# Designed miniproteins, single chains, continued (2): the designs that were tried, part 107

Each design is a single chain, and the fold is of that chain. pLDDT is the mean over its residues in the fold that is shown.

## One batch from the design tools (miniprotein)

Design m7718
Fold by ESMFold2-Fast:
Structure m7718 (fold): chain A 98 residues (1-98)
Amino acid sequence: NDPLISSLTPEDAEKVQRFVELLREGRDDEARELIEEARREKNVSLLYAMGLEALLLGRLDLAELVVRSIEELAREYGDQTWADAAAELRALLDSARG
């Protein structure tokens, strides 16, 4: 596990499970609302976990939204750890696209 996954609280883990449930049910608008909430809270650990789950489930549009959200936060706050996390998810997203 990387440092961002290791930083997840039990409460954030529940939010990741809810996000996965929404994706499996095709409730994409509600899943997007969870991503926007995590972005407003600047919870990059939660965003990163959501991005990994979106990639695993083949939900590339939602994975792209997560990557952009982390990239924007990393740029705004000058956080290299967040920038690295976004770059890792971007590489996984590009790989998943073929």
Scores: mean pLDDT 86

Design m7719
Fold by ESMFold2-Fast:
Structure m7719 (fold): chain A 79 residues (1-79)
Amino acid sequence: EEEEILKKAKEIRERYQKGENKVTKEDVDLFIYYAKNVLKLSDEQIEEFRKKAEELLREGKSLYEMADYFLKLINEVEK
């Protein structure tokens, strides 16, 4: 399960390197899923992540920023 999440995170990074810098709703959903189901964050923390992700989408922030956050969270779990 975690291996599939890691693969998705790498795919997001590869899209950024190919010149795609737009975060998609699917990227956000994956980020929230990982935070809730793997990191076991509280509902309040999940809501904070959701609001942050929605802000990034509205502002057209780079795919790199989302991928970087996601990889950092994965590294915390994969210790």
Scores: mean pLDDT 64

Design m7720
Fold by ESMFold2-Fast:
Structure m7720 (fold): chain A 100 residues (1-100)
Amino acid sequence: SSEEYLKRLEQLFEKAKPKLSEEERKKYEEALKRLREWVERFGVEVDLEEERTPDGVVTRVTLTTEDGRRLELDPAEWERLLAEMEEIDGQLQKLRQLAG
């Protein structure tokens, strides 16, 4: 789950802290904060629905928050979210290498 993944990353960050500069520490703290905000705001459930329009197939993305609230994203917002998550994951992968 996203919460278990987040906990593992937080543990890796704590393990890596003694090896990090002040700048690196702030960078990883911000990455973990942003990831936690995504988990808390959007939850762990993603629902994909395909709708056929005259101009082609459009994918609708719905995120379900932990409190059961559903947020519908347009395809461009979903692509931006994925790109941001990939950037965060890349930063956290570097943290794993430092903690290892």
Scores: mean pLDDT 66

Design m7721
Fold by ESMFold2-Fast:
Structure m7721 (fold): chain A 89 residues (1-89)
Amino acid sequence: AEEEAEELEEEAREAAKAAIKAYEGAKAAGMAIAAIGAAENARLGVRQGRAEEGAREAAEALEELARASESEEAKRELEEAVEAARRVA
């Protein structure tokens, strides 16, 4: 559970970096920050027995970022991060 949440945080950070690196607009950068925060909350939630709630929020934030992204590469990485979030939830 904690290990899965940690993997989610790492995947979300990498996907967010890909979206930002592709010179996505400020909106995408804001959503990437939100997705990283949600993934971090999921990891912290594991310690408090609230991993499912944080993971669901992370999945929603990552899905929104994926829909807003214009980079196919960023979309693929974000979809992988969404699957990681769904495994924690």
Scores: mean pLDDT 62

Design m7722
Fold by ESMFold2-Fast:
Structure m7722 (fold): chain A 81 residues (1-81)
Amino acid sequence: GLKETVEKLYEEGKKILEQLKKAKKEGDKKKYEEKKFEFEITLGLLRIVLGVSKIIGDEETYELAKKKIEELEKELKEIEA
């Protein structure tokens, strides 16, 4: 279901953020950019699920997706600082 898709995408986003953090620490600019791109794809998919949930009136999945997107974006900003 959509709720399970949100959780899977969130876990994938968390894994990408850890790889992104490691690439930054190691000074691997190429790997950082590759992981940043993968992260943007994962966020894009979460935003699609957010939009679909709103259109079909799935308020539970909408609120879950919104929260997970905000958490991932906050963590990315902390890594980029």
Scores: mean pLDDT 89

Design m7723
Fold by ESMFold2-Fast:
Structure m7723 (fold): chain A 92 residues (1-92)
Amino acid sequence: LEEHLRRLEELREEARRAGDPTLARILDQAIAAVQRLLVDPNDAEAIRELEIVLGLLGIRLGVAKIIGDPETARLVERAIEVVRAALREAKA
């Protein structure tokens, strides 16, 4: 989970540099949920929060693809992979 936390923090900084405050906020939610899981790996609310974040990232990816923003799409795809990996580890 610490590796996933670091990757989410890096992605959040990329979102901020890209001027995407919505994506940065979604990533802040993912970071908070992973931090909770580092303290309590059985935190069902934190797991549910990551599932919500995954849904929000999916919507954001769809919007980026429709608009034709490949930079944002790539950033969101990387975020989805990290959140999915964190969820798999948390549910193991």
Scores: mean pLDDT 85

Design m7724
Fold by ESMFold2-Fast:
Structure m7724 (fold): chain A 69 residues (1-69)
Amino acid sequence: VEEEKKKLLDFLLNELKVSEEIAKKALELVEQGRGDGAGAVISTVGGVELTPEQSKKLKELVDKLLAAL
């Protein structure tokens, strides 16, 4: 669980360059079982346009974290 959280957080902060507040909000939504909401928060509030590759990686990291919870 911690490793999956760390990987998702690192992706959000270092690859997508979202703020810590947005990254934390997205992580909270995933932990609540609202993985679809995490993507919406990143794109709408964080102002990040995801490439198809980034979107696929985000979904994979979210799915792995949900499976670990």
Scores: mean pLDDT 71

Design m7725
Fold by ESMFold2-Fast:
Structure m7725 (fold): chain A 61 residues (1-61)
Amino acid sequence: SEEIRELILREAEETTQVMLNYMIIKDPSATEEEKKEAERKREEHLERADKLGKEIDAMIS
């Protein structure tokens, strides 16, 4: 359905942001402040991805 499609696309966006922020956390040239901000953003996007994943699972189960 269109609703499931939109949830999948949003989960993909959130997962992409998780990975991008994780790359900052692993960057040896990144400052402590940059890494802390990236960790905060990574946690935020992980939470959103998890919620979307649960909604998708509920709709297809």
Scores: mean pLDDT 87

Design m7726
Fold by ESMFold2-Fast:
Structure m7726 (fold): chain A 80 residues (1-80)
Amino acid sequence: SESKINAIIKIVTKTYPVTDELVEELKSKGFTTQDVDEAISYLKSKIEEAKKDKDTAKYVAKTISYTHEIDLLEEVKTKL
């Protein structure tokens, strides 16, 4: 669900860099590698939506933010 996707993104972006403590928090909350894959897919779709915005500064800022979140999620996935 979108609420579950938003929850995992919030947890992952709250703690930087990705730590063992963060991974244990995700496990304790019942998050799985499938949930991470769904969050990554969601963020990739948001990047494609952002490409349609004619405001270049807004598009660039969103793309940087979503790409950073994807990188963190991919690192988390290797540790789950």
Scores: mean pLDDT 80

Design m7727
Fold by ESMFold2-Fast:
Structure m7727 (fold): chain A 86 residues (1-86)
Amino acid sequence: SKEIEEIKKRTEKAVKLFEEWGKTAPPDLRAEIERALEEFKKATEQLIKAVKDNSPKEKIDELRKKVNEAESRLLGLIVRWEREQA
């Protein structure tokens, strides 16, 4: 399952990066990052399950979109924080 391995590696890398940023963020932003990270983890879990269950391509594509959206939300929080520091 190269697909599942790829998803797991991508998720692990993203989680590690965002957990490190969460440690340095202000309390309010930290809470938002933690919430967004949890949503990202749930989205990737749903995608992994769908891949394991050999779900239709259309469903897998929809779940991949949700994972990408959740990741973009996390990145948006980091960009917002960096701009507030500038």
Scores: mean pLDDT 79

Design m7728
Fold by ESMFold2-Fast:
Structure m7728 (fold): chain A 82 residues (1-82)
Amino acid sequence: MVSPEALEHLERGKKALEEGKYDEAIRHFAEAVRVDPNLAEAYYLMGEAAKKRGDEATAKRFYQKAIELDPNNEKAKKALEE
């Protein structure tokens, strides 16, 4: 079960990502993984934010970390294969 604190950081990150605030989104997702370091979803979303910033190398590293934590994360696998 995901902690409520980690979930709150995930929600704030998703909102920042939707608003185009990619650096702010990454900071919120980083706080989520500090609270729960096994949150593959947060690493995937950090990859999405990095990609939208134009930082493909950083995005790839976050996608790889998401897959390392959850090998069944199809979204992260697909993003890495692109």
Scores: mean pLDDT 83

Design m7729
Fold by ESMFold2-Fast:
Structure m7729 (fold): chain A 79 residues (1-79)
Amino acid sequence: MNSLKNALGYLENAKEKLRQGDIEGASYYLDHARGYAIRGGDTETVSLITKAMRKLAEGDTEGALKYIEEAIETVKKNL
């Protein structure tokens, strides 16, 4: 029972959805990851997820992927 472990799982799912070109699926998993990161008190991971979601809204898939990868690395350090 760790909110940050749930956030990590959803971030990895979001990354896989982007790899498949599924932008709606990626956004869905990012929103869930953000919710769990908020519950876990990881404000840095929340900020990175918010930046990733903004990049997806702008059509910048490469920028979104970079922020998702940074969020994964950050949440792993806070587990």
Scores: mean pLDDT 88

Design m7730
Fold by ESMFold2-Fast:
Structure m7730 (fold): chain A 85 residues (1-85)
Amino acid sequence: MLVEEIKLIKKGVESLGKAGRISKEQADEILSHLDQAIEAVEKKDYDSAIDHLQKARDTLLAAENPNEALILEIDKVIEKVKELK
């Protein structure tokens, strides 16, 4: 459930990168943090999951044209992870 929500965010980031809406370097950084967040959720390491989701959010927010919809989806996942602690 949470892992599937993060995977959907990953697909959104991949789409932005392919469309040139974020740099390849920014896309790769965000995707790396989202992959680490998935692994942390699967291990029930919710503090690590929140840290990686926040880093993905910060990188996305720092883009020239921040995607507000994806930022909102990351924020929703962070709140859901917090409820599991």
Scores: mean pLDDT 87

Design m7731
Fold by ESMFold2-Fast:
Structure m7731 (fold): chain A 94 residues (1-94)
Amino acid sequence: GVRAEIEGLRRSVKAIKEGGEKAVKNSPEDAKKYLEAAKRTLEHARRLREIASGDPEVKALADEVEREAQETIDFLEKGVKDAENAKKQAELAA
């Protein structure tokens, strides 16, 4: 059901955030893959929110996952930028 899919997406967002935090430290390329996964999760959450429009509890869960996915996207976008900048600075300092 829709609720089970939303709960699955919430677990996915947490895994993407945890994996993305580790990826940012060693590979901007891997961090970009996590960013794309977070964006796909956001789109899926938005679609489930529309489907859940008749159920306030399920809609509230979808809203929460949408917010968590957006926060993860914002974090990963900053992390990718910071990692690329740190690499450039390290090359200049060597």
Scores: mean pLDDT 80

Design m7732
Fold by ESMFold2-Fast:
Structure m7732 (fold): chain A 93 residues (1-93)
Amino acid sequence: EPLPEASVEELKAEFEKMLATARERYEAGELPPASQITLEAIELYLETGNIEEALKLLEKKAEEAGLSEEEKKQAKEAFLNFVKLKEEIDKLL
């Protein structure tokens, strides 16, 4: 079941670093609208553990921001990829 400890620790550190960097860019106003919406959905998921509610927030904000169907799809895919990565890290730890 266990991956090598070094790989698990490295993956966790990269995950935390990516999340911290995204938050800093969001606060600085440097994040593109689609990425900003994805991060807002991620934050709701991290707070509630509810994927469905986070996706509803993402859809609502994407429509309010006037994102294309392609941009909305990319934002959803980025959010779901984050959820999958977090669940895999949580399973290993």
Scores: mean pLDDT 78

Design m7733
Fold by ESMFold2-Fast:
Structure m7733 (fold): chain A 85 residues (1-85)
Amino acid sequence: SPKEEAEKLLEKFKEALIKAGYDEDTVNRLVEALKENPDLTTRELAERLGIDPRTVMEMFEKAEEILGEPGFVVKLRNAIKKAKE
């Protein structure tokens, strides 16, 4: 189902970021923000998390690197949107 696909991708995203050495609390807050609004820009996510926009951008890049999947973040955002329909 669309909800199961979104959950699976969110879990992969979270695991990749934790493996990259990011703080679990920060990762959980990023995941929660994306679940609430998958269209939030890097700047808006950074503002919500109280971190630098460059850090959010690096988190997305590192997740895609660890997963070996360029475009993973776009796929994740689209899956969350579909799950909310």
Scores: mean pLDDT 88

Design m7734
Fold by ESMFold2-Fast:
Structure m7734 (fold): chain A 95 residues (1-95)
Amino acid sequence: MENIRKQIERINELIKQAEEYLKKGTPEDIKKARYLLAQAVAEVTLLALHVRLNNGSQEEIDLVREVNEKVAKVGEKLREIDPSFPKVEVIELPE
């Protein structure tokens, strides 16, 4: 699997692009934001499960939690515009 830090950087880039499309606010831009954010949700879910199953380091757990919370926050912004977008769940990670 790819390094967790590199995957988080990739997810952060997807979030940034989604927020830029949301800011533009056209129907086509909203569709692009939805697609990018759906990819970010899938990738963060896989990372959270990987960290949970493999007893990841505290640094890795904290980084995944932070990016999961960022995805959830942008998901709520998208849901204000497109209520059909599913609510993003923050996955419970070990303390």
Scores: mean pLDDT 81

Design m7735
Fold by ESMFold2-Fast:
Structure m7735 (fold): chain A 72 residues (1-72)
Amino acid sequence: DLEKKKEEAAQLGQEAIDSGSEEEMKKAIEKMREVGKLSTPEEQKQIEKSIETMKKGTELVRKKKEEEEKEA
C-alpha cells in the first residue's frame, strides 16, 4: 500500500535527522525512492527535494554533536 510506504518513509526520515546516523539516512533514502517509483513525476521531484533536505538536516545534527563532544 503506497500510503503505508509513505508513512514509513516519513518516519525513517525523521529518525535519520534526529539521530544524525548515516545508516538510518540510507534506509530512509531507499524507502523514499521505493515510494518514488510508485509515484507521479511531480511527486518524485518532491521526494528528491525531501531527500536533499534530510541529508542537510542529518549533516547539521551530526556536526552539532561533533562540536559538543569537542567542547565537553
Scores: mean pLDDT 76

Design m7736
Fold by ESMFold2-Fast:
Structure m7736 (fold): chain A 90 residues (1-90)
Amino acid sequence: SMAEEEEIKKEIEEAKKEVEKIIEELKKQGKLEEAEEIERKFEAQLLLVEHRLALERGDAETAERYVARLRELVGQPAVDRYLAAVRAAE
């Protein structure tokens, strides 16, 4: 439903703001490597959620773009495992 989609979007937006604050705090402390790791992990989690939502909508083009970005962040073996899990759930 639209209400469920809106709730998910709100939760994602709130999570983004929280993570951005943590990243900024780490950067101010000179912990650049830790900040980059947290940013990368969070972006990967968001891409997993967005990919699933795109599949549910039947938006194959958008789904493929999310997979391509995920591959850049976590590498091919992790993407292959994820896609195998998605296919098994169908």
Scores: mean pLDDT 81

Design m7737
Fold by ESMFold2-Fast:
Structure m7737 (fold): chain A 66 residues (1-66)
Amino acid sequence: SAAAGRAAGRAAAEVLAAGGDLAQATEVMKEVFESHGADADDAAGNGRAAAGEGRRAVLQGKPELA
């Protein structure tokens, strides 16, 4: 779902902004997706796209855009 994707992307962005690594961000994204009732298919499609955008925003110093 869109809500799960946004929540996962934001959580991944927060982990990276706090100095976490990509593996930690990926695990948090997966957990957030599952907590919203999303399954593996949602994680593979919507979660990957949202987390990628969040990660890019954090690396550019703009986590608020994630």
Scores: mean pLDDT 63

Design m7738
Fold by ESMFold2-Fast:
Structure m7738 (fold): chain A 69 residues (1-69)
Amino acid sequence: SEEELKKIKEEEKEIEKQFEDDINKYVDGRIEKTMKEKGLPREELEKEMKELIKLTKEQIKELIEEKRK
């Protein structure tokens, strides 16, 4: 039903928001540690981590769509 689709979209938004906050906190800590250990510039590491976050968000969206079936 249309209401079920709306509910799934709302769940996706809530999950994505909370997961994004948790990931951003983890990523920032990981970036700082890796910079200190490997001497890599922060900008390069942030770019790689942003790609990882994007891929993870896409995986969550696919899981929500699978649950819909």
Scores: mean pLDDT 69

Design m7739
Fold by ESMFold2-Fast:
Structure m7739 (fold): chain A 102 residues (1-102)
Amino acid sequence: MQKLLLIRVNAPAAEEDAALEEAARRAEEEYPGSLVVRVGPSSVELLESIRRLNEAIREAIENPERRVVIVAGSSVPDSNMTAAMTAGLLSGAVRLEGVREL
């Protein structure tokens, strides 16, 4: 059963991209070989981040031995995160392992 970990990063908007980069780096170090997806509020990258999140959830369903770690800024709407995670959870292939706040 594939494990999904959500890491919420609480940082001021001006510092959020740097905080997300650091959180993603730490997640890759703590969980080698995992799929780490960054989801931030940037107007240029938000749609691309959501696309990568959907791809990571899909890959987790197809490859249950790999962990998925989602790193999201506090300014990303919870509804977007919930919708993407719910699709994976409803398939029964993904289990939410936990939520961490940084």
Scores: mean pLDDT 64

Design m7740
Fold by ESMFold2-Fast:
Structure m7740 (fold): chain A 79 residues (1-79)
Amino acid sequence: AKKEGELGEKLYKQKKYEEAAEQFKKAGDIYRDVEKDYVAASEMYNLAGKAYDEAGKHKEALEMYGLASENTRLALLAK
């Protein structure tokens, strides 16, 4: 999860936005499904959405923002 997020940041700085979005999404999936860290998952999905927007992938960006919102909700319900 952390390594995927760090790789996403590196790719984003290189303007490889679609590849960055894929790594951020992968990090979000691991935080959600493996670590059950819904706050970290939400942050990663927001970064993936931003990267997809920069890549012109606006539909994918909206899907990522939706996942971020859902994981924020899950974090509140998990308490």
Scores: mean pLDDT 83

Design m7741
Fold by ESMFold2-Fast:
Structure m7741 (fold): chain A 70 residues (1-70)
Amino acid sequence: SMMDREEALKLAEEGEKLVKEGRELLATAGDDLEKVLEGIGLVLRGIGLLAQAVILDPENEYARERFEKY
C-alpha cells in the first residue's frame, strides 16, 4: 500500500542516516573505545531499520539497494 511504501522510505532514510553517522564516527574514533562502540551501535541500528524497510516493502528498490550495500 502507499502507506507501507511511505513508512518503508522513512525507515530506509533513517537507517541510511544512522549507518552514515556510525561510519563517520568510526573513521574519526581512533583509539577511543567509547566512540568505536557508539559507531558500531549506530551502524547496527541503521542496518536494522533498512532491514525493516525491506520487510515492509520488499519491492522498494531504494531500501533494498541500501540494505544490500551493507
Scores: mean pLDDT 83

Design m7742
Fold by ESMFold2-Fast:
Structure m7742 (fold): chain A 63 residues (1-63)
Amino acid sequence: MKEKIEKAKEEALEIAQKVDPRAEVEIEGDKITVSAPAPADDAALERRLAALKEAKEAAEKTL
């Protein structure tokens, strides 16, 4: 079980870090949290939120 969680975390981190190298992924049980620093402008914010959502979904599928 821990191995599957670690693999999901690694996969999500790779996706998130392609958008922002400071991105972080935390997995607690079945709860997945992906976070990154907020960008300066609204257009970049929308793209970042989409990428973080994609990373979270990838981790959820791997679990």
Scores: mean pLDDT 72

Design m7743
Fold by ESMFold2-Fast:
Formats: sequence, C-alpha cells, structure tokens
Structure m7743 (fold): chain A 70 residues (1-70)
Amino acid sequence: MLSPEEKLEKILEEAKKMLEEGKPLLEVGEFVREKLLEVIDEMEKLNVPEEEREKLLEKFTEKFYKLLKE
C-alpha cells in the first residue's frame, strides 16, 4: 500500500505526463482534483495528524504550481 506522500508524488508524475502529452489544463486540473480528494479521504481514514496533512498538501501545491508555470 502506498503512503499518502507516495500517492501525492504519483499524482504529480501523472499530471506532468498529461501536460507533456498536451492534455488541456482543465483535464489535468480535474484529474488532480479527483486524485487529491482520494488521498485526503485516505489520510482522514488513517488518522494522519493535521500538521502532517497540512505539510504534505502544502508541498504538493507548491510542486503542482511549479509544473503549471513550466
């Protein structure tokens, strides 16, 4: 079973591939939103501490915005 951090990294890898394939930003954004909600739900079920969840989501958001600017 992948950790939430590993799942977030896989979402970023897949989003990058979609962007490199020329997928529309809307399609990439919808994919990221769906997968991010799945990871958030899993973190809640695993009782991941709020501070740890916030750090993981902040790191994800920064990396994702960097992908969008490239």
Scores: mean pLDDT 80

Design m7744
Fold by ESMFold2-Fast:
Structure m7744 (fold): chain A 66 residues (1-66)
Amino acid sequence: MERVKELVERLLKDPNDVEAWNELFYRKDEEALIEVVKKMPKPSELDLVAAEYYDLQEVVELLRKK
């Protein structure tokens, strides 16, 4: 879906794009979130809080390993 790809590209350019993070977490698109987390050299603290809030266990585990 083109919107999800846009959100991933936005986050790879600016990891502090809170709006893009919120939309991906709301959609519960774990595949896209995993891609962003793996490609980011330094994830933000907001990523972990949002992943825990939306109960995305695989994303939480990946963020904790960073």
Scores: mean pLDDT 69

Design m7745
Fold by ESMFold2-Fast:
Structure m7745 (fold): chain A 78 residues (1-78)
Amino acid sequence: QLSELTKKDHVSFLKEAKELLDADPETLYSIQKQLIVIGKVLGLDIEELDPSELSKDTLEELIEKVIEKMEENGIVVD
C-alpha cells in the first residue's frame, strides 16, 4: 500500500541497500526480496533470481531500476 510515509520508507531502504551490497549472501537475498516487493507495489514485474545468480552488480542494477520507476512516479531518491 502506497502512502507518503511508505514512499519515504522505501527511499530509506534503497539508500541503505546500496551501502550493504558488500554484505553476506543472506543480506543480498533479503535486499532482493524487498526490491521485488517495492517493485510490485510500483507496477514493476521483477523476476526473482536464485541466490547463486545474485551479485553486487545484479542487485545494483535492480536498485537503479526501482529508483528510476520511483522517480517516474514523482518520488525523489537522492
Scores: mean pLDDT 72

Design m7746
Fold by ESMFold2-Fast:
Structure m7746 (fold): chain A 81 residues (1-81)
Amino acid sequence: SVNDVRNQLVDQIRDISRQLPPDVQQQVDDHINRARSSTTISDFYRHMSRIVSLITNSNPSLGQQARQFVRDSMRQMRSLQ
């Protein structure tokens, strides 16, 4: 389901986030909470895009990994609708 893909992506992002400085982790967690509360795929993607930017600014390599997870998950969610 779309919710299963959303939950899996959140878990993947949280795993990446644990490797970042505490201040960046807190900002990522704030945006994860906003993403989880979103009712549309578009709003969910907006928050995930912000998370990718925050991660990339702190660690470009982890940012690329997060961007790939977001892209793959967004494609999967769109295919389920």
Scores: mean pLDDT 86

Design m7747
Fold by ESMFold2-Fast:
Parts: sequence; C-alpha cells; structure tokens
Structure m7747 (fold): chain A 83 residues (1-83)
Amino acid sequence: SALREEIRAKAAEVLAEERALLDTLASDPEALRAALEQLKQALEHYKQIAATRELSEDQRLILEEMIRRLEELIAHAEAVLAA
C-alpha cells in the first residue's frame, strides 16, 4: 500500500515540524493556549467527519492519520503548558 506509506511519511514530517513550532511557544502561554484550543476544535471536527461521513478507503486513511497527528499535538501542547 504505497498510498498508506506515503500518507504516514508525510504525516510524520508535518507532526515533527508542528511539534517544534509548539515548543517555540513555551515562552508565550497565551499563544500556546490559543493554539491548543484550535487543535482541539480541529480534532472534534475530524472525529465528527469520521463518525458521520461515508468515506473511501483512501479518504479514511488520510483522516485517521490527521486525527492521530492532532491527538499527538494536543498531548504535546498540554505537556508544554504543564511544565
């Protein structure tokens, strides 16, 4: 499944970049909280799409990777805020 491998590789690259950006916000808790709220809203939106929409297998794979990426970013942002 070349598509699955490609989606996962791209998701990993984006996740690494976004985590690095969140780390730069450690000195600005207000901006980091705003980013966290945006991530939570995006996660809820994509979970709703996953629950309510008829998706092709390819669309489902992309959505699953998007949800995983958002969950990891939320956990990371919450950890940075708690430090």
Scores: mean pLDDT 81

Design m7748
Fold by ESMFold2-Fast:
Structure m7748 (fold): chain A 73 residues (1-73)
Amino acid sequence: EVITATNLGDEDLYLDYRPGQVAKVVSGSAVVKFSDGTVRKVTAGQELAPDYLAVALKSIVSPGELIGTFEKK
């Protein structure tokens, strides 16, 4: 299934990722909501979501913006 995620936080989120891998938070913090209802709180140095593989993401995500698309493990 293709899953989307949104930055519901109040800070810019900076991500490092490769397609097919778990994305890493480089800087910032966020509350991330996935289209399947999963919600995560993340900060710099953490994996964005360990059960979700990155497909196509923005490297810098503003508050309220779509992060990108994911595949569930």
Scores: mean pLDDT 83

Design m7749
Fold by ESMFold2-Fast:
Structure m7749 (fold): chain A 55 residues (1-55)
Amino acid sequence: MEEYEKRLEQLKKAKEVLEKQIAEHADTDPVLARRYRKALEAIDLSIEYLEKKYK
């Protein structure tokens, strides 16, 4: 339980960072923003799988 909780927290933190980066770079660097969005999608999938196991 605790290990999954820590990993889930880490992924959620990474998601928050990526969301900020996407917002900050959307206007100045859309290519970089797209990279972050792609990474965010991968993290969302990981969170979904862990959340399903965790619950």
Scores: mean pLDDT 77

Design m7750
Fold by ESMFold2-Fast:
Structure m7750 (fold): chain A 108 residues (1-108)
Amino acid sequence: EEEKRQKVLEEVRKYMEELAKKAPKEVFDYLKTELGLDDSTAKTAAAQLVLIAEASGVEVMEVLEWIKKAEEGDEEAQKKVEEWVEIAQKKLDEYLKKLAEKEGLPVP
């Protein structure tokens, strides 16, 4: 069980690493410089932005632009980002379920 769980976590880590590689340098610069995130957290956040962009059919830089507007207090941008986060979370949950089923782990 624990070994199978570790395999699922490693596959997710690899998937997120590949997503992060697709992010433009400008995304990492924003996350590290303006939000003060360390390299590891910035890679995770960048991967999430790429996941949102791919799931929603928009450019990563467009997602970042809306996040900046939401941070500035734009209520429409805040709602848009919230919707995108839900889409990305659903896509990640689906991927996790498929990995869990493949390894014979219980699917929540």
Scores: mean pLDDT 78

Design m7751
Fold by ESMFold2-Fast:
Structure m7751 (fold): chain A 63 residues (1-63)
Amino acid sequence: GEMEEYLAKLKEELAKALEMVKEAEAKGGSFTVEQLDDTHLLLTAVGDGETREVVITKPPSER
């Protein structure tokens, strides 16, 4: 179902985000979180002259 697909994708996105944060911290860099739209957040990590980005999808909303 949509929820199971969302949870699988969320797990993957969170794992990528966590790895980027750890790498940025190890390199003495920084990270920022910005909202791209109603359902997407952009995590940007900067360190050692490198920029890495991952998009995190918010959960599907009920109406």
Scores: mean pLDDT 71

Design m7752
Fold by ESMFold2-Fast:
Structure m7752 (fold): chain A 105 residues (1-105)
Amino acid sequence: TLQALIEALQEILEEVQEAIRLAQQGKIDEAIRLLREVRGQLEYLYSLAEERGLSEVAELLKKAIEEIDEAIEALQQGKIDEALEHLEEAREYIQEAIRTLEELQ
């Protein structure tokens, strides 16, 4: 259901916010582990959005995945500020996907 997709994305949004908190505290390995889990969840929802013909949502989720990948790479290189910028971009794409789904209900 559209509501189930919204709830899943809201949970992912909270997980991205937790990854931001972990990165800010210097808990880099924990942040990376959480972001890899988030990436897998977003890939699943992306496939589901594509199967359901939700093209705008799928495109936003694809962009969020790309930002998560860049954040993980930045964290691995110790570029915390760069990683945080990518995580904020990912949050914005996820929030826009939620808004788009809410408008469809």
Scores: mean pLDDT 91

